# Ledger of designs, part 48: designed miniproteins, single chains, continued (2)

Each design is a single chain, and the fold is of that chain. pLDDT is the mean over its residues in the fold that is shown.

## One batch from the design tools (miniprotein)

Design m5649
Fold by ESMFold2-Fast:
Structure m5649 (fold): chain A 87 residues (1-87)
Amino acid sequence: AAARALALAAIALGAVALALGRVAIRLAKDREAVALGAAAAIKGTGAIFLALLVLTNPRLNTVEHAARALRAAVDALEIALRALAAA
């Protein structure tokens, strides 16, 4: 229950980070804003991948692994917000 909820939250936040990162790239007027948007998109995708591994692999279906995926998603979202501020 808890591991699944955390993994689903990681997918949702990772998807938001990916979307915001792509928006930041489209709005970017300088190379630094593009780099931050790209980093957010890559890290958001990575968080989604980790969360999917938690959901699909019984060995990884633990609160600890799900929490790591969620932390990765939160980090990606923070980078996406910085990219939007720089754009």
Scores: mean pLDDT 81

Design m5650
Fold by ESMFold2-Fast:
Structure m5650 (fold): chain A 90 residues (1-90)
Amino acid sequence: MRKTVEELKAEIEKIKAELDANPEFRERIRQKYPNLTDDRGLIAAALAEKYGIDLGTAPSLADFEDLVRALARHFGLTPEEVVAAIDEVL
């Protein structure tokens, strides 16, 4: 599904709020993506889960770059646009 950078930022803000407000959701994402320990990585992982995005790798092995590429492909954006959107919300 195509999104603009502004639409992606709005989704990131919602996911960040959910991670901050819902400890069970945060822990579930953390357990599934053990290599992603910071908020930046958890936001990317939570977005990928929300949209059922195929990472091309197992979640347990996924790094931040794998998630950024998968999100970029899914939303019709560049990896650089995805990183900028996440960093602007943080």
Scores: mean pLDDT 81

Design m5651
Fold by ESMFold2-Fast:
Structure m5651 (fold): chain A 94 residues (1-94)
Amino acid sequence: SLRSQVVREARERTAAWLAAHPDASVAELTAFLLEVADEAWRRGGGDIETTEAAVREVLMLLRREGRVSDAELVEMARALGAWLREKEAEARAA
């Protein structure tokens, strides 16, 4: 399915990006998370479930590899929440 493809590509892209950026800051990791979210949103035609599945892949890999603390995950989740509110506002304006 399209969702399965988007999720697989998000997982593969995240693994490759993290390997290429071993010293990435929380700000750079957050920017990458938002890029993955935006791509999943566009490819899924605004499907929240597809976007959530793709961002979950990023967050799971960050946790698994110990790249971020719990406090940093909260900061990243806050940025994701702000991004989602902006997308919801854009959808309501259309």
Scores: mean pLDDT 85

Design m5652
Fold by ESMFold2-Fast:
Structure m5652 (fold): chain A 68 residues (1-68)
Amino acid sequence: SELKKKIEEVLKELEALADAETDPFHRDHLRMIIDYLRKKYNEAKTDSELEKVLADAEAVLAQARAWL
């Protein structure tokens, strides 16, 4: 469940970035991506699927930080 903790931490940080985003179009786009990642996280049945969700979430976080 360490993998799940890491995913939840990344998603929480993404949500904080979305909440702090002042541009409504950028904020809404980021929220849409977060919703997609949460859906994939909830659908994941294996550790390999969770690892992919973590990798995708970390990539989104890196991109979101680069836009700030």
Scores: mean pLDDT 85

Design m5653
Fold by ESMFold2-Fast:
Structure m5653 (fold): chain A 90 residues (1-90)
Amino acid sequence: MDISFKELIEGVINNDPEAINLLIDFLEVNARSGPEVVRFYARGLAIALKKAGLDDLAQAFADISEAKTLDDMVAAADRAIALLRQRQQE
């Protein structure tokens, strides 16, 4: 199991701009082309973010993990990206 995913989760929880930028880039590149990989990452992130008390961000990643269509996936990813950018500015 890749240690890089755990470090990414920890960085996003700690509001690390490098981790947040990496996750935004991942979502922008892969939401349309690799929805299965995006769902896998989003499921783990939703659980970890919920435990950290980041409820709005956790729900956005839960929505990504549950997206049934490409349009739902892109819409959920766009919402998660917007919330990530907002947190990065705080």
Scores: mean pLDDT 81

Design m5654
Fold by ESMFold2-Fast:
Structure m5654 (fold): chain A 83 residues (1-83)
Amino acid sequence: SLVEQVKAVADDLLPLLDELRALIENKDRDAALALLDEMDARYGDILGEEIAGIRKLVENEDFDAALRAVDNLRGNVEKAKNL
């Protein structure tokens, strides 16, 4: 299941989401896009739509919406980890 796949990668994914959040908070668009590309290469088969959604917000410099999207994804990953 998707939940089991997310749970399996949660320990690796959560630090990357924390790094992504910090880059977006600092409005470092280029670094955030580079990290999103790395995340899509590693987790795109599981979280491709979520990563693509965050990427679009960062590309459009909608940093407040991008932070909310990262926080929502992080919360969902943390919930999956604790199941």
Scores: mean pLDDT 88

Design m5655
Fold by ESMFold2-Fast:
Structure m5655 (fold): chain A 81 residues (1-81)
Amino acid sequence: SKEDLIATLEALRAELLANPTRATALAVLRRVQALFDEAGLEDSAAGVRNAIATVETETDDRAALTITLITLHEAIQLLRS
């Protein structure tokens, strides 16, 4: 359900905050992409793919983490709309 998807994204955000590394950020984004693909949310999945590409090319770890957290926040807000 939409509520289960939101809860999963909030859990992934908590996981990233507990272990704030680039590797965790990329793993979280890839899990979110898979969840959106499975749910048939193609536009949301495309948005996450773009965020993954940005994070992969970002040389500043703090900026990479910030982009990931913003991406998660925006995805959760869109699902709540």
Scores: mean pLDDT 86

Design m5656
Fold by ESMFold2-Fast:
Structure m5656 (fold): chain A 89 residues (1-89)
Amino acid sequence: DELEKYVKEKLKELEKLVEEFKADPVMSEGDKAFVEEKYEELKKNFEKLLEQAKAGKISEEEAKERIDLAVEGFKSMVESLRELSRRRA
């Protein structure tokens, strides 16, 4: 399934970002917990989108668009936190 492959690829990319963020000693424990929590929420949302697409409640195109928006939002959030921490350090 193309949509399932797409989701797995995006989640793998984001998981790498989360692990890199958590490994950085400059990042606060609160920010690390926040990023991990947001990543877990995003994984659940992607599973929900896959279920909705499979059930015909939304199109695959709409599911991919929502996934892309969520991925870009998450990446922007992580980079903003990194930038803020670098300025503070």
Scores: mean pLDDT 85

Design m5657
Fold by ESMFold2-Fast:
Structure m5657 (fold): chain A 89 residues (1-89)
Amino acid sequence: MTDEEREKIIEAVKKSPEYEKLKKQVEKAFNITDPEERVKQINKLREQLKEMVRKAAKELGIELTDEDIEALSDYLLTELFNEVAKKKK
């Protein structure tokens, strides 16, 4: 995967309505007091991001390895957590 391809996938994911929905789910996860439920919610969000990355790459005609999908999903999840923590609008 090239840097240009990576940027296109990230932008496509961030523009999706599913990404905005995930941001709301991350905010909700921060309010979960039960550690077990919190971890379960975070794992679901990570899997949803992996699906969004796969879909975006497929629509753009970009071939990704499983390692690329994991790395991009982890990056996007970290960005979502940082945005929610800082309450950036």
Scores: mean pLDDT 78

Design m5658
Fold by ESMFold2-Fast:
Structure m5658 (fold): chain A 85 residues (1-85)
Amino acid sequence: MIEEAEKRLKEGITLAENGLKEKDEAKYEEGLKLLKETAEEMSFPYKKALELNEPLTEYTRWAEKMGKLAKEKLEELEKKKKELK
């Protein structure tokens, strides 16, 4: 559901950022896991529509944007983690 995906994205970002600040590896990894799950789930409807040559709905466009946001934030957090080591 839309609300669950948005909540997961926000929770993942918050957990990963707090994990980096607190140097809590487990919290950071949990946050990254939520972001990876969100990116994968939210990218799927858009890819499927393109493969089937189906018209893009507002839902598929929204999901694609959510997936991109999750991927971008995941890359940002992983880069920050590497810089702290």
Scores: mean pLDDT 77

Design m5659
Fold by ESMFold2-Fast:
Structure m5659 (fold): chain A 66 residues (1-66)
Amino acid sequence: GTADAKNLAKAGAALGDTQGARGAAASGEEFVKQGKKSVTAEEAGRLGEEHAGPVGGRAARQLAES
């Protein structure tokens, strides 16, 4: 599936200061900076893992699939 990059950043921020939330927020913010409106769950998971490790990657992928 795909998710709106801006919504992914907001959802991650709303989850609070956890490793997963930081990964999801950072992933969404990076795609917004790149001018992308939509992100795939795979892309979100990859960036989440790069920023917050495997926990961040899983959280970002799950939020993008929602």
Scores: mean pLDDT 68

Design m5660
Fold by ESMFold2-Fast:
Structure m5660 (fold): chain A 64 residues (1-64)
Amino acid sequence: DLDEGVEVARRMLLDGERAKGSSAEEQRQVGEESRRAAERYPLQRDGLLAISDDVLATAKAQEA
């Protein structure tokens, strides 16, 4: 459903921004959730993958 995918993408965006102020573990969890959501909501795939990549890049920078 288009509306469901839009709602999920919005939540993942907010969760990703919140996780950037938290631990690398929280950032990895949000990144994986967004990646999984991209497989379920193909209309929002590019946005959900971008959220995943952004949060995971932040986690890697904190661990390096």
Scores: mean pLDDT 80

Design m5661
Fold by ESMFold2-Fast:
Structure m5661 (fold): chain A 62 residues (1-62)
Amino acid sequence: SSSQQAELEARRRELGEKGREAAIKNAQSVPDATQEDIEKAGEAGGKVGEHGAVEVAEQRAA
């Protein structure tokens, strides 16, 4: 098994979860946020977290 690929996948999921949770909590702190807004914020936060993990892994590989 590729240790680097496994580490990247695990880190991507970890940061994705953290990004999603942070975005959801931030959206929930906004009085005017709808449930749909909160869901979309969570999805966007998760994707941002996953993207950040990939960028960090590429920087580490360089």
Scores: mean pLDDT 76

Design m5662
Fold by ESMFold2-Fast:
Structure m5662 (fold): chain A 86 residues (1-86)
Amino acid sequence: STILEDLAKLDEELKNANEDAKKLGEIVKKFVNGEMSAEEAAKEIVELFKEKYPDKMTKEKEEEIFKKIKEELEELKKLIKEEEEK
């Protein structure tokens, strides 16, 4: 999806900030390990992008990105579960 392409570009920019990259990795790790829900992980990721790009994160963009991240995380969890059950 186009939002995943935009997230990949933002992820590349975050890789240049070691602390932000570590925070993103920790959120994803907690989500994958079942310590955090998709909604909680999506909220934390959106907050990282708001800190990094406050002028680019309007309320409407924040809500759209949140929904897309949550959907993608839920799909990722489903794929991981399906592979574990094989």
Scores: mean pLDDT 75

Design m5663
Fold by ESMFold2-Fast:
Structure m5663 (fold): chain A 78 residues (1-78)
Amino acid sequence: SEYERLVREARERVLEEARENPGSPALLELLERARREGRELLRRAEEEKDPERRRELIARGEGLLRGAREAERLANSA
């Protein structure tokens, strides 16, 4: 589905960026940026009146937050 595609794309983007910046300070900055962007998208979704647009914002926000969580777990498991 479109929703699943948007979640996957946002998640994969965070994971790719994390792989390119494995150093602790750079990784932490990337994860915080992804979390900030994800939270902002979810906040915007709360104000969005169009159901389709709202769903897209939620999907991208969720994808970024999932990507950040997975990148953090992978860094701690290596």
Scores: mean pLDDT 85

Design m5664
Fold by ESMFold2-Fast:
Structure m5664 (fold): chain A 87 residues (1-87)
Amino acid sequence: SSIEEAVNKEKEKAIKEIEELTKEALKKTTDPQTQRRIQSYTEAMKAQVEKEAKLAIEKKYSKEEIKKIADAFINQARLVLDDLVAS
C-alpha cells in the first residue's frame, strides 16, 4: 500500500540517520562504558522505530504524521547520544 511504502521509506531513513549519529558518537569517546551505553541505546531506539512503523501502518497514519514521528526519533537520538558522550 502507499502508506506501507511511505512508512518503510521514513523508517529506513530514520534507522540510517540513527546509525550515522551512533558512529559519530562512538568516535567522540574512548570510554568502554560510554560505548556500551551508546550501543545499547541505539539498539533500543531502532527497536522502538520498528514498533512505531508497524503501528503507523496498522493505524494508517498520514504521510505528514509519519515524517514528524521519524524526525522526532532522529532528533531524540541526537540529543541522547550527545548527552551520553558529554557524561
Scores: mean pLDDT 88

Design m5665
Fold by ESMFold2-Fast:
Structure m5665 (fold): chain A 119 residues (1-119)
Amino acid sequence: SAEELFALTRQYVAALNARDVDAVTALFADDAVVEDRTAGVRWEGRDAIRAGLEAFLAAHDVTVELRDLTYKRLSDEESLVYALLDVVIDGRRYQTLLELTVDRDLKITELVAVSRPLP
């Protein structure tokens, strides 16, 4: 449902703000892919996502605010969530668009992020 997809996205944002790597990683499927197109980063599989997230959070101060959510049901197996985020990394402001592919078990199978710096 839309409620479950939006709850998953809110859990992602809350866990990231809490710097809870275990909570963030638990939202992903075992073979999930994370791609940050702006940073040129790609992590394949839950172990790589965990390691990449641990390294990122150890190096950076990050705050995320959810601005908007929409979704598209692609099939009985897959849904897309589009989330618009305000992100602050080390005091620098960004607007980030997330595209989440979510499976029938409410696990993220792909996360694509595109960011633009704000003035």
Scores: mean pLDDT 89

Design m5666
Fold by ESMFold2-Fast:
Structure m5666 (fold): chain A 89 residues (1-89)
Amino acid sequence: SKPLATGVLRVTVEGSREVVEEVAGKLKEAALSTPGTVSARAVISARDPHVIYVGISAESEEALKQAIEAVKKTASSIPHVTSVEEIPP
């Protein structure tokens, strides 16, 4: 079987805890709605409540790139998002 492609994004969000949680949910759904995504997780940092880590596993490197771009586009459309950074492996 082919190994999964994996990636992580760091997203910084301004606002209340409820706003950050809503953004985390939207970013997870953007990744999961991309064809070829196997799993996605959005986790709010325990040390910085304004930082979300979005982890993505995809069936191929191409599918991973599409999922990352979908998350970046979704994040860029949200006024409360201040930065989006792809974390190197």
Scores: mean pLDDT 87

Design m5667
Fold by ESMFold2-Fast:
Structure m5667 (fold): chain A 78 residues (1-78)
Amino acid sequence: GEALIERIAAAEGVPVAIARAIRDTGRLSRAQAREYLLASGLSEAEAEAVLALLGDRPTVSVQELREALARLGLRLRP
């Protein structure tokens, strides 16, 4: 339910819309991926570098984000 999505968003420090997208589809739009990275403690420059590695994809999975972060040596904050 909505309350569960809100709890996940609060626990992960991300906007509820992003938590909902992950829960429902396992994927994020590029704009949602950017917001997720910024909410997770990355700088604007680091978020742009991650998105550049993902190319022109309209949506990205959490696994694709993890792979891009690993290539750049970046880590999400808990």
Scores: mean pLDDT 72

Design m5668
Fold by ESMFold2-Fast:
Structure m5668 (fold): chain A 101 residues (1-101)
Amino acid sequence: SADIIRLIDETTNKVKNGTATEQELVDMGKKIGRGMALLDDSIRTALTEDMKKYLQDQRDIINNRIGNLMGLISSRYGTDVSNRVNDAFNDSYNKTMKELE
C-alpha cells in the first residue's frame, strides 16, 4: 500500500507541474488498478480483524488520493485522458482479480 500511495503522490506532483505525459498517466492507472486488486484480495483473505481493519484504512487513504488525482487529471488534461486512465485502471484491476480466482 505504501508503494501505491507514493506512486499517486509522485504522479500528482507531475500533474500539478504539467510534466506528466498521457502515457505515464495511463501506466500509473494500470499499476494502481493491479495494486488495488491485490489490496482487495488481502482484505478478503485477512486472518485477523486487526489486519483487515489496517488494510481497509489503507484502502480508504488510497481511494481519497485517487479521487483527488483523477479530478486534477480531468481538469488539466481533459476528460478523454481521464477516461483512458480510468479504463486502464479498471482493465488492470479486473485482469488481476481474475488471476487471483
Scores: mean pLDDT 89

Design m5669
Fold by ESMFold2-Fast:
Structure m5669 (fold): chain A 89 residues (1-89)
Amino acid sequence: KKAEEVLKKTEEALKNAEKDKSLTEDMLKEIEMAKKIAEAVVKGDIESAKKYLEEMVEEAAKKQNKELDEEEKEEVKKKIEEIIKELKE
């Protein structure tokens, strides 16, 4: 199960980060968000997983000083559904 693999890898990465302190704050936040997404998919909470993915995209857009238009939001939702489908496999 893809989501279980992602969950294990993110947990391992966070444990390694505690030992090394070599990861930036931004990298740690990205790993934590990936863990939340994988955890939600493993639990079958697909709505929460979609929410977390949307939050990641919105935060990335804010860092670029961009607002997503309606067409971009639709494309993001389609890609999120594809990611969720892959994680369920």
Scores: mean pLDDT 75

Design m5670
Fold by ESMFold2-Fast:
Structure m5670 (fold): chain A 96 residues (1-96)
Amino acid sequence: MLEELRRREEELLERLKEIMEKEDPEKLREVLARVGAPTTARLRAARSEEERVEVMVEGYLELARAIEEAGFSKELAEAFRELAELVRELYRELQA
């Protein structure tokens, strides 16, 4: 149900905030910018809502990979993967 997905999003965002506060903010900002800039360009090029959702999901998965490679916590990477899944579920519910 949509309300359940929104609750999960709020819980996930609070958890992400807590995890991110434990990391080096300067290094984290650098990783976020490196992945975020290409994702933003792809979002601007997207021609449909479906394509935009795909770009967002791919962006979060690439961010999770980059976070792991940079040596940040597994918990942070897993949270971004969970966010990618949540974005797909929210889009599916909104189209139903």
Scores: mean pLDDT 79

Design m5671
Fold by ESMFold2-Fast:
Structure m5671 (fold): chain A 80 residues (1-80)
Amino acid sequence: AVTLSEREQRLLELAERIARAGRRLNADPADRAAIGELVRAVEEYARLAGLPRSVVTEALRELARYTGVSVGTLRRAARA
């Protein structure tokens, strides 16, 4: 059996949060609480995983296209 590090465990928890928020948003694209949670979880995952800012920016652009709101609006939702 492989013992997960605390970092790996946090990454899995964040991935689960992303999946849950994504499922909520897929059911209701206007769910602002789900949008905020998804953006926060994605940004935290990217920081913890050491992903380039370009990957986060592209993910937010995809989400903006899907939800019909601007990247700026998504970032504000994450701060609310």
Scores: mean pLDDT 77

Design m5672
Fold by ESMFold2-Fast:
Structure m5672 (fold): chain A 73 residues (1-73)
Amino acid sequence: MTAEQLRAAGAAAEAAGGAEGAADALRKMHFDTGSQAVREHAPSGAGGGAGARAAADMGLTTDEQLAQFARAG
């Protein structure tokens, strides 16, 4: 995924949920499942499944993409 796609996904989520509410919910979901839990449990984990999907949906591929996304906004 590209930084541009990450930004678009965030904007769409905000619009759907009413701005901050949707963005906060997505962020909390990522926090709850955890990037670490996704990395550790996603391949094998029944418990990590939701986290793996959240990370994939956000397209967390590289740190560079996240940095570019932050600078774009």
Scores: mean pLDDT 47

Design m5673
Fold by ESMFold2-Fast:
Structure m5673 (fold): chain A 67 residues (1-67)
Amino acid sequence: ELPLVTVERLEELKQKALEKGVEIKEGEMKPEQEELLEKLLELLSKNPNVNAEEYAEMVKEAEEEVK
């Protein structure tokens, strides 16, 4: 069960990944996408009270770490 802010951010992540030219198959995600989501969930679990700006930085750091 995920919090609402996480759900919306996950959707934005998918849109951003598609913008970068990564293809997400319906029902199947590429390993890079799964790693990103796992890292973001871990960071959110550690810091449940983050604002939008801090969350954006977390997404960027997670993306760089996954690459």
Scores: mean pLDDT 57

Design m5674
Fold by ESMFold2-Fast:
Structure m5674 (fold): chain A 82 residues (1-82)
Amino acid sequence: MEKIKKLIEKMKEAFRNKDWEELEKVAAELEKIINENNDKEAGILAQAEMTRLAQEAGELSPKSDKEIEEQVEKNLKKLKEE
């Protein structure tokens, strides 16, 4: 979890700086870690963060952080169910 959170922060920073080369590198590293650990929870968290970044880029209509957090909680809860 901590390693994935650090990669998400690096991804956000690269996106803000429009450093597409670093963004691609960090995204590839994040995908590798998720695949190696079959960490579906990390995948859900990464998707939520990508949604926030897309909103900052103006690609998506703004959702409140609360709405994004509620969606993450819902997805994590479903993941923990049989």
Scores: mean pLDDT 67

Design m5675
Fold by ESMFold2-Fast:
Structure m5675 (fold): chain A 95 residues (1-95)
Amino acid sequence: MELEEEIKKLEEEAKRILKETKEALKAKDYKRAAELAVEAARLSNKVAELLKKTKDPELRKRLIETEITLSMAVLMVAVEALSNPELRAALEAAE
């Protein structure tokens, strides 16, 4: 796959994860919210790998914006877990 196509796919996946995380938390679907947080962390690792390969400043900017989107999803779940023992248990059960 061309680097730009892979970055575009990651951007689309990050936006989907953030949207679905917001919906899962609103629905109190804590199992789904935990699964989405784990997926966001995995994609974050892939973004870090692509940043090592990418010299183009515009593509690097897009990767950093993708990382911010993924981090927002993880942080939303983490903050909710501080006051929600069901979500915390779901996170501990998620790989």
Scores: mean pLDDT 86

Design m5676
Fold by ESMFold2-Fast:
Structure m5676 (fold): chain A 59 residues (1-59)
Amino acid sequence: MTLTRADVEAYSGGRLLRRETIVAPTHSAASEAVQALLEALQREAPLDRVEVTFEDLPP
């Protein structure tokens, strides 16, 4: 099975607030996990920049 990796960097006030790597069994699952993470972060601090990259991992 191919796994999907999502690398997330969230910034608040011009500083890196959170960097997280998510590995999920599908691209949809990775996307949902990223969405949940960003919602949680927005409850704690205003985000001024978010960078998300998706990569399919080799089998």
Scores: mean pLDDT 81

Design m5677
Fold by ESMFold2-Fast:
Structure m5677 (fold): chain A 61 residues (1-61)
Amino acid sequence: ELEARQEEIARRYGIPVEAIRAIVETYQTEQRLSDDEALERAELQARGLREGEKVHAEFEA
């Protein structure tokens, strides 16, 4: 269930599912969020990553 939802978000935003899983895990670990809450946050983060990738090739440098 969790994995399927992560794959759906990854596909929707064109972000690797590995990145979505990392985001979900981060929110679960740092914010102690439930699976549903972590997925909601991951979707918002994925949107941000996609927008950043369109505007800037370098998101850290």
Scores: mean pLDDT 71

Design m5678
Fold by ESMFold2-Fast:
Structure m5678 (fold): chain A 80 residues (1-80)
Amino acid sequence: MEAELRELAREVVEEAVARGELAEEDREAVVAALTAHLAALRRKAIETGTIEELEKASEGMDPFDREVMLRILRLAREEA
């Protein structure tokens, strides 16, 4: 599971670097931090049972943020 979250975090960070929003030398540190945050968000969704509510809330998000959210919720649903 953490490997899947780390892969998602890496994709997000690579896009941020490509957009010039993040320095290349910070890439690995941000991937680690984002992986931890994504893991916490997934755990929170499982604990509160709000997976479906968060999925609906994602409809109003930026397309990139929505894709990230839906992938996190899919990983949460696999454990719920």
Scores: mean pLDDT 70

Design m5679
Fold by ESMFold2-Fast:
Structure m5679 (fold): chain A 97 residues (1-97)
Amino acid sequence: RLGEILRELEQMARDGASLEELAEFARERGEERIAELLRELAEREDPAVEEELARLLLPYYLAALGFNTPEMRALWEEDPAAALAALDARMAALAAA
């Protein structure tokens, strides 16, 4: 169920929804922390807030994709940008297949 909410948020973002719209949806579905981080990101465009949000969401996306490996967890701790790039590449490959 939580993974379903996160998939809906991702789809909304891919369809061009604003950070404010994503925050409202997250709060409506009971995900207060995600909603707060999305609002902070909308107000400041702070890379640290974006990194915290991505770090919070990464385990759910990896689980949903069946790509939850120790290597990806280590990469996330060492280089979050590289971890996000690897996740994006995996999602693009799944969308193409």
Scores: mean pLDDT 68

Design m5680
Fold by ESMFold2-Fast:
Structure m5680 (fold): chain A 83 residues (1-83)
Amino acid sequence: MDEKEIEEAKETLITEYGLSEEQAERLINILLNSPEEVAEVIGAILLKGGLTSESVREIEGIPREELEKRAEEALKAREEAAA
């Protein structure tokens, strides 16, 4: 994730979704420190539940190993659906 993409994502989270600057920074930091497949799972949770303070807290509460497991299952399901 490029510095410009980080800045644009932060601005979008604050301006379009009404997150505080601190919440936007924390969410971006979680995504930056996550493998790509885990970041995709986090993104899917936010898209389904909406980008709210409660959804962000829910993501923060999910253990890393659980997010990784969900990412692996999602990848496998995608490959099986494409076959």
Scores: mean pLDDT 70

Design m5681
Fold by ESMFold2-Fast:
Structure m5681 (fold): chain A 85 residues (1-85)
Amino acid sequence: MSADVAEVERIAEEAPRLREYAYTMPASELGPLRERITRRLRELRQFLAQYFALGGRRDRAVELLEEAIRYYEETLRILEEKERA
């Protein structure tokens, strides 16, 4: 399946903003956001694993997705810490 470059760029732009938003969001909204991020991380990780399995090269789109994954992982950690406090 071809990755839409515009979608990849949108995800990369969204990821750091979502991390900042996680610090300020109310406790009542933590659950739904955590579920969304957990699903997004699973989907992105599966996509990259399949891409490399098919002989895909590390290009700019891959770099953007890997950066987005790091931001989503950090966001998830922040949300989990807030839910435990």
Scores: mean pLDDT 76

Design m5682
Fold by ESMFold2-Fast:
Structure m5682 (fold): chain A 101 residues (1-101)
Amino acid sequence: SERVREIEERLREILSKRPEVIRAYLRGSFALGTATEDDKTIDLVLVVPEEKKEETYKRLSEELSKEFPEYTFNIEVVGPEYLPLLDFMEKEGYLRLLYER
């Protein structure tokens, strides 16, 4: 839908302004392309340096809640050691790449 696309474009813009974000993936209905305007939960996987995990989670949780008050964000933050696993999951269709630094 148009609204789902607008949300994804805005998420990408927000993430692109965070130099610590190495990659971001969508999970669930947004990853599968089955999300509609009635879907109010966004599942997000962020890859950041280990030392930035807690800071990134806190800052982005606050920013995304303000930007999209109608949505609930389930945010999982992992270190770069997870990149091979996430790449595999994306290729298998379990995740969709939203942003890459």
Scores: mean pLDDT 83

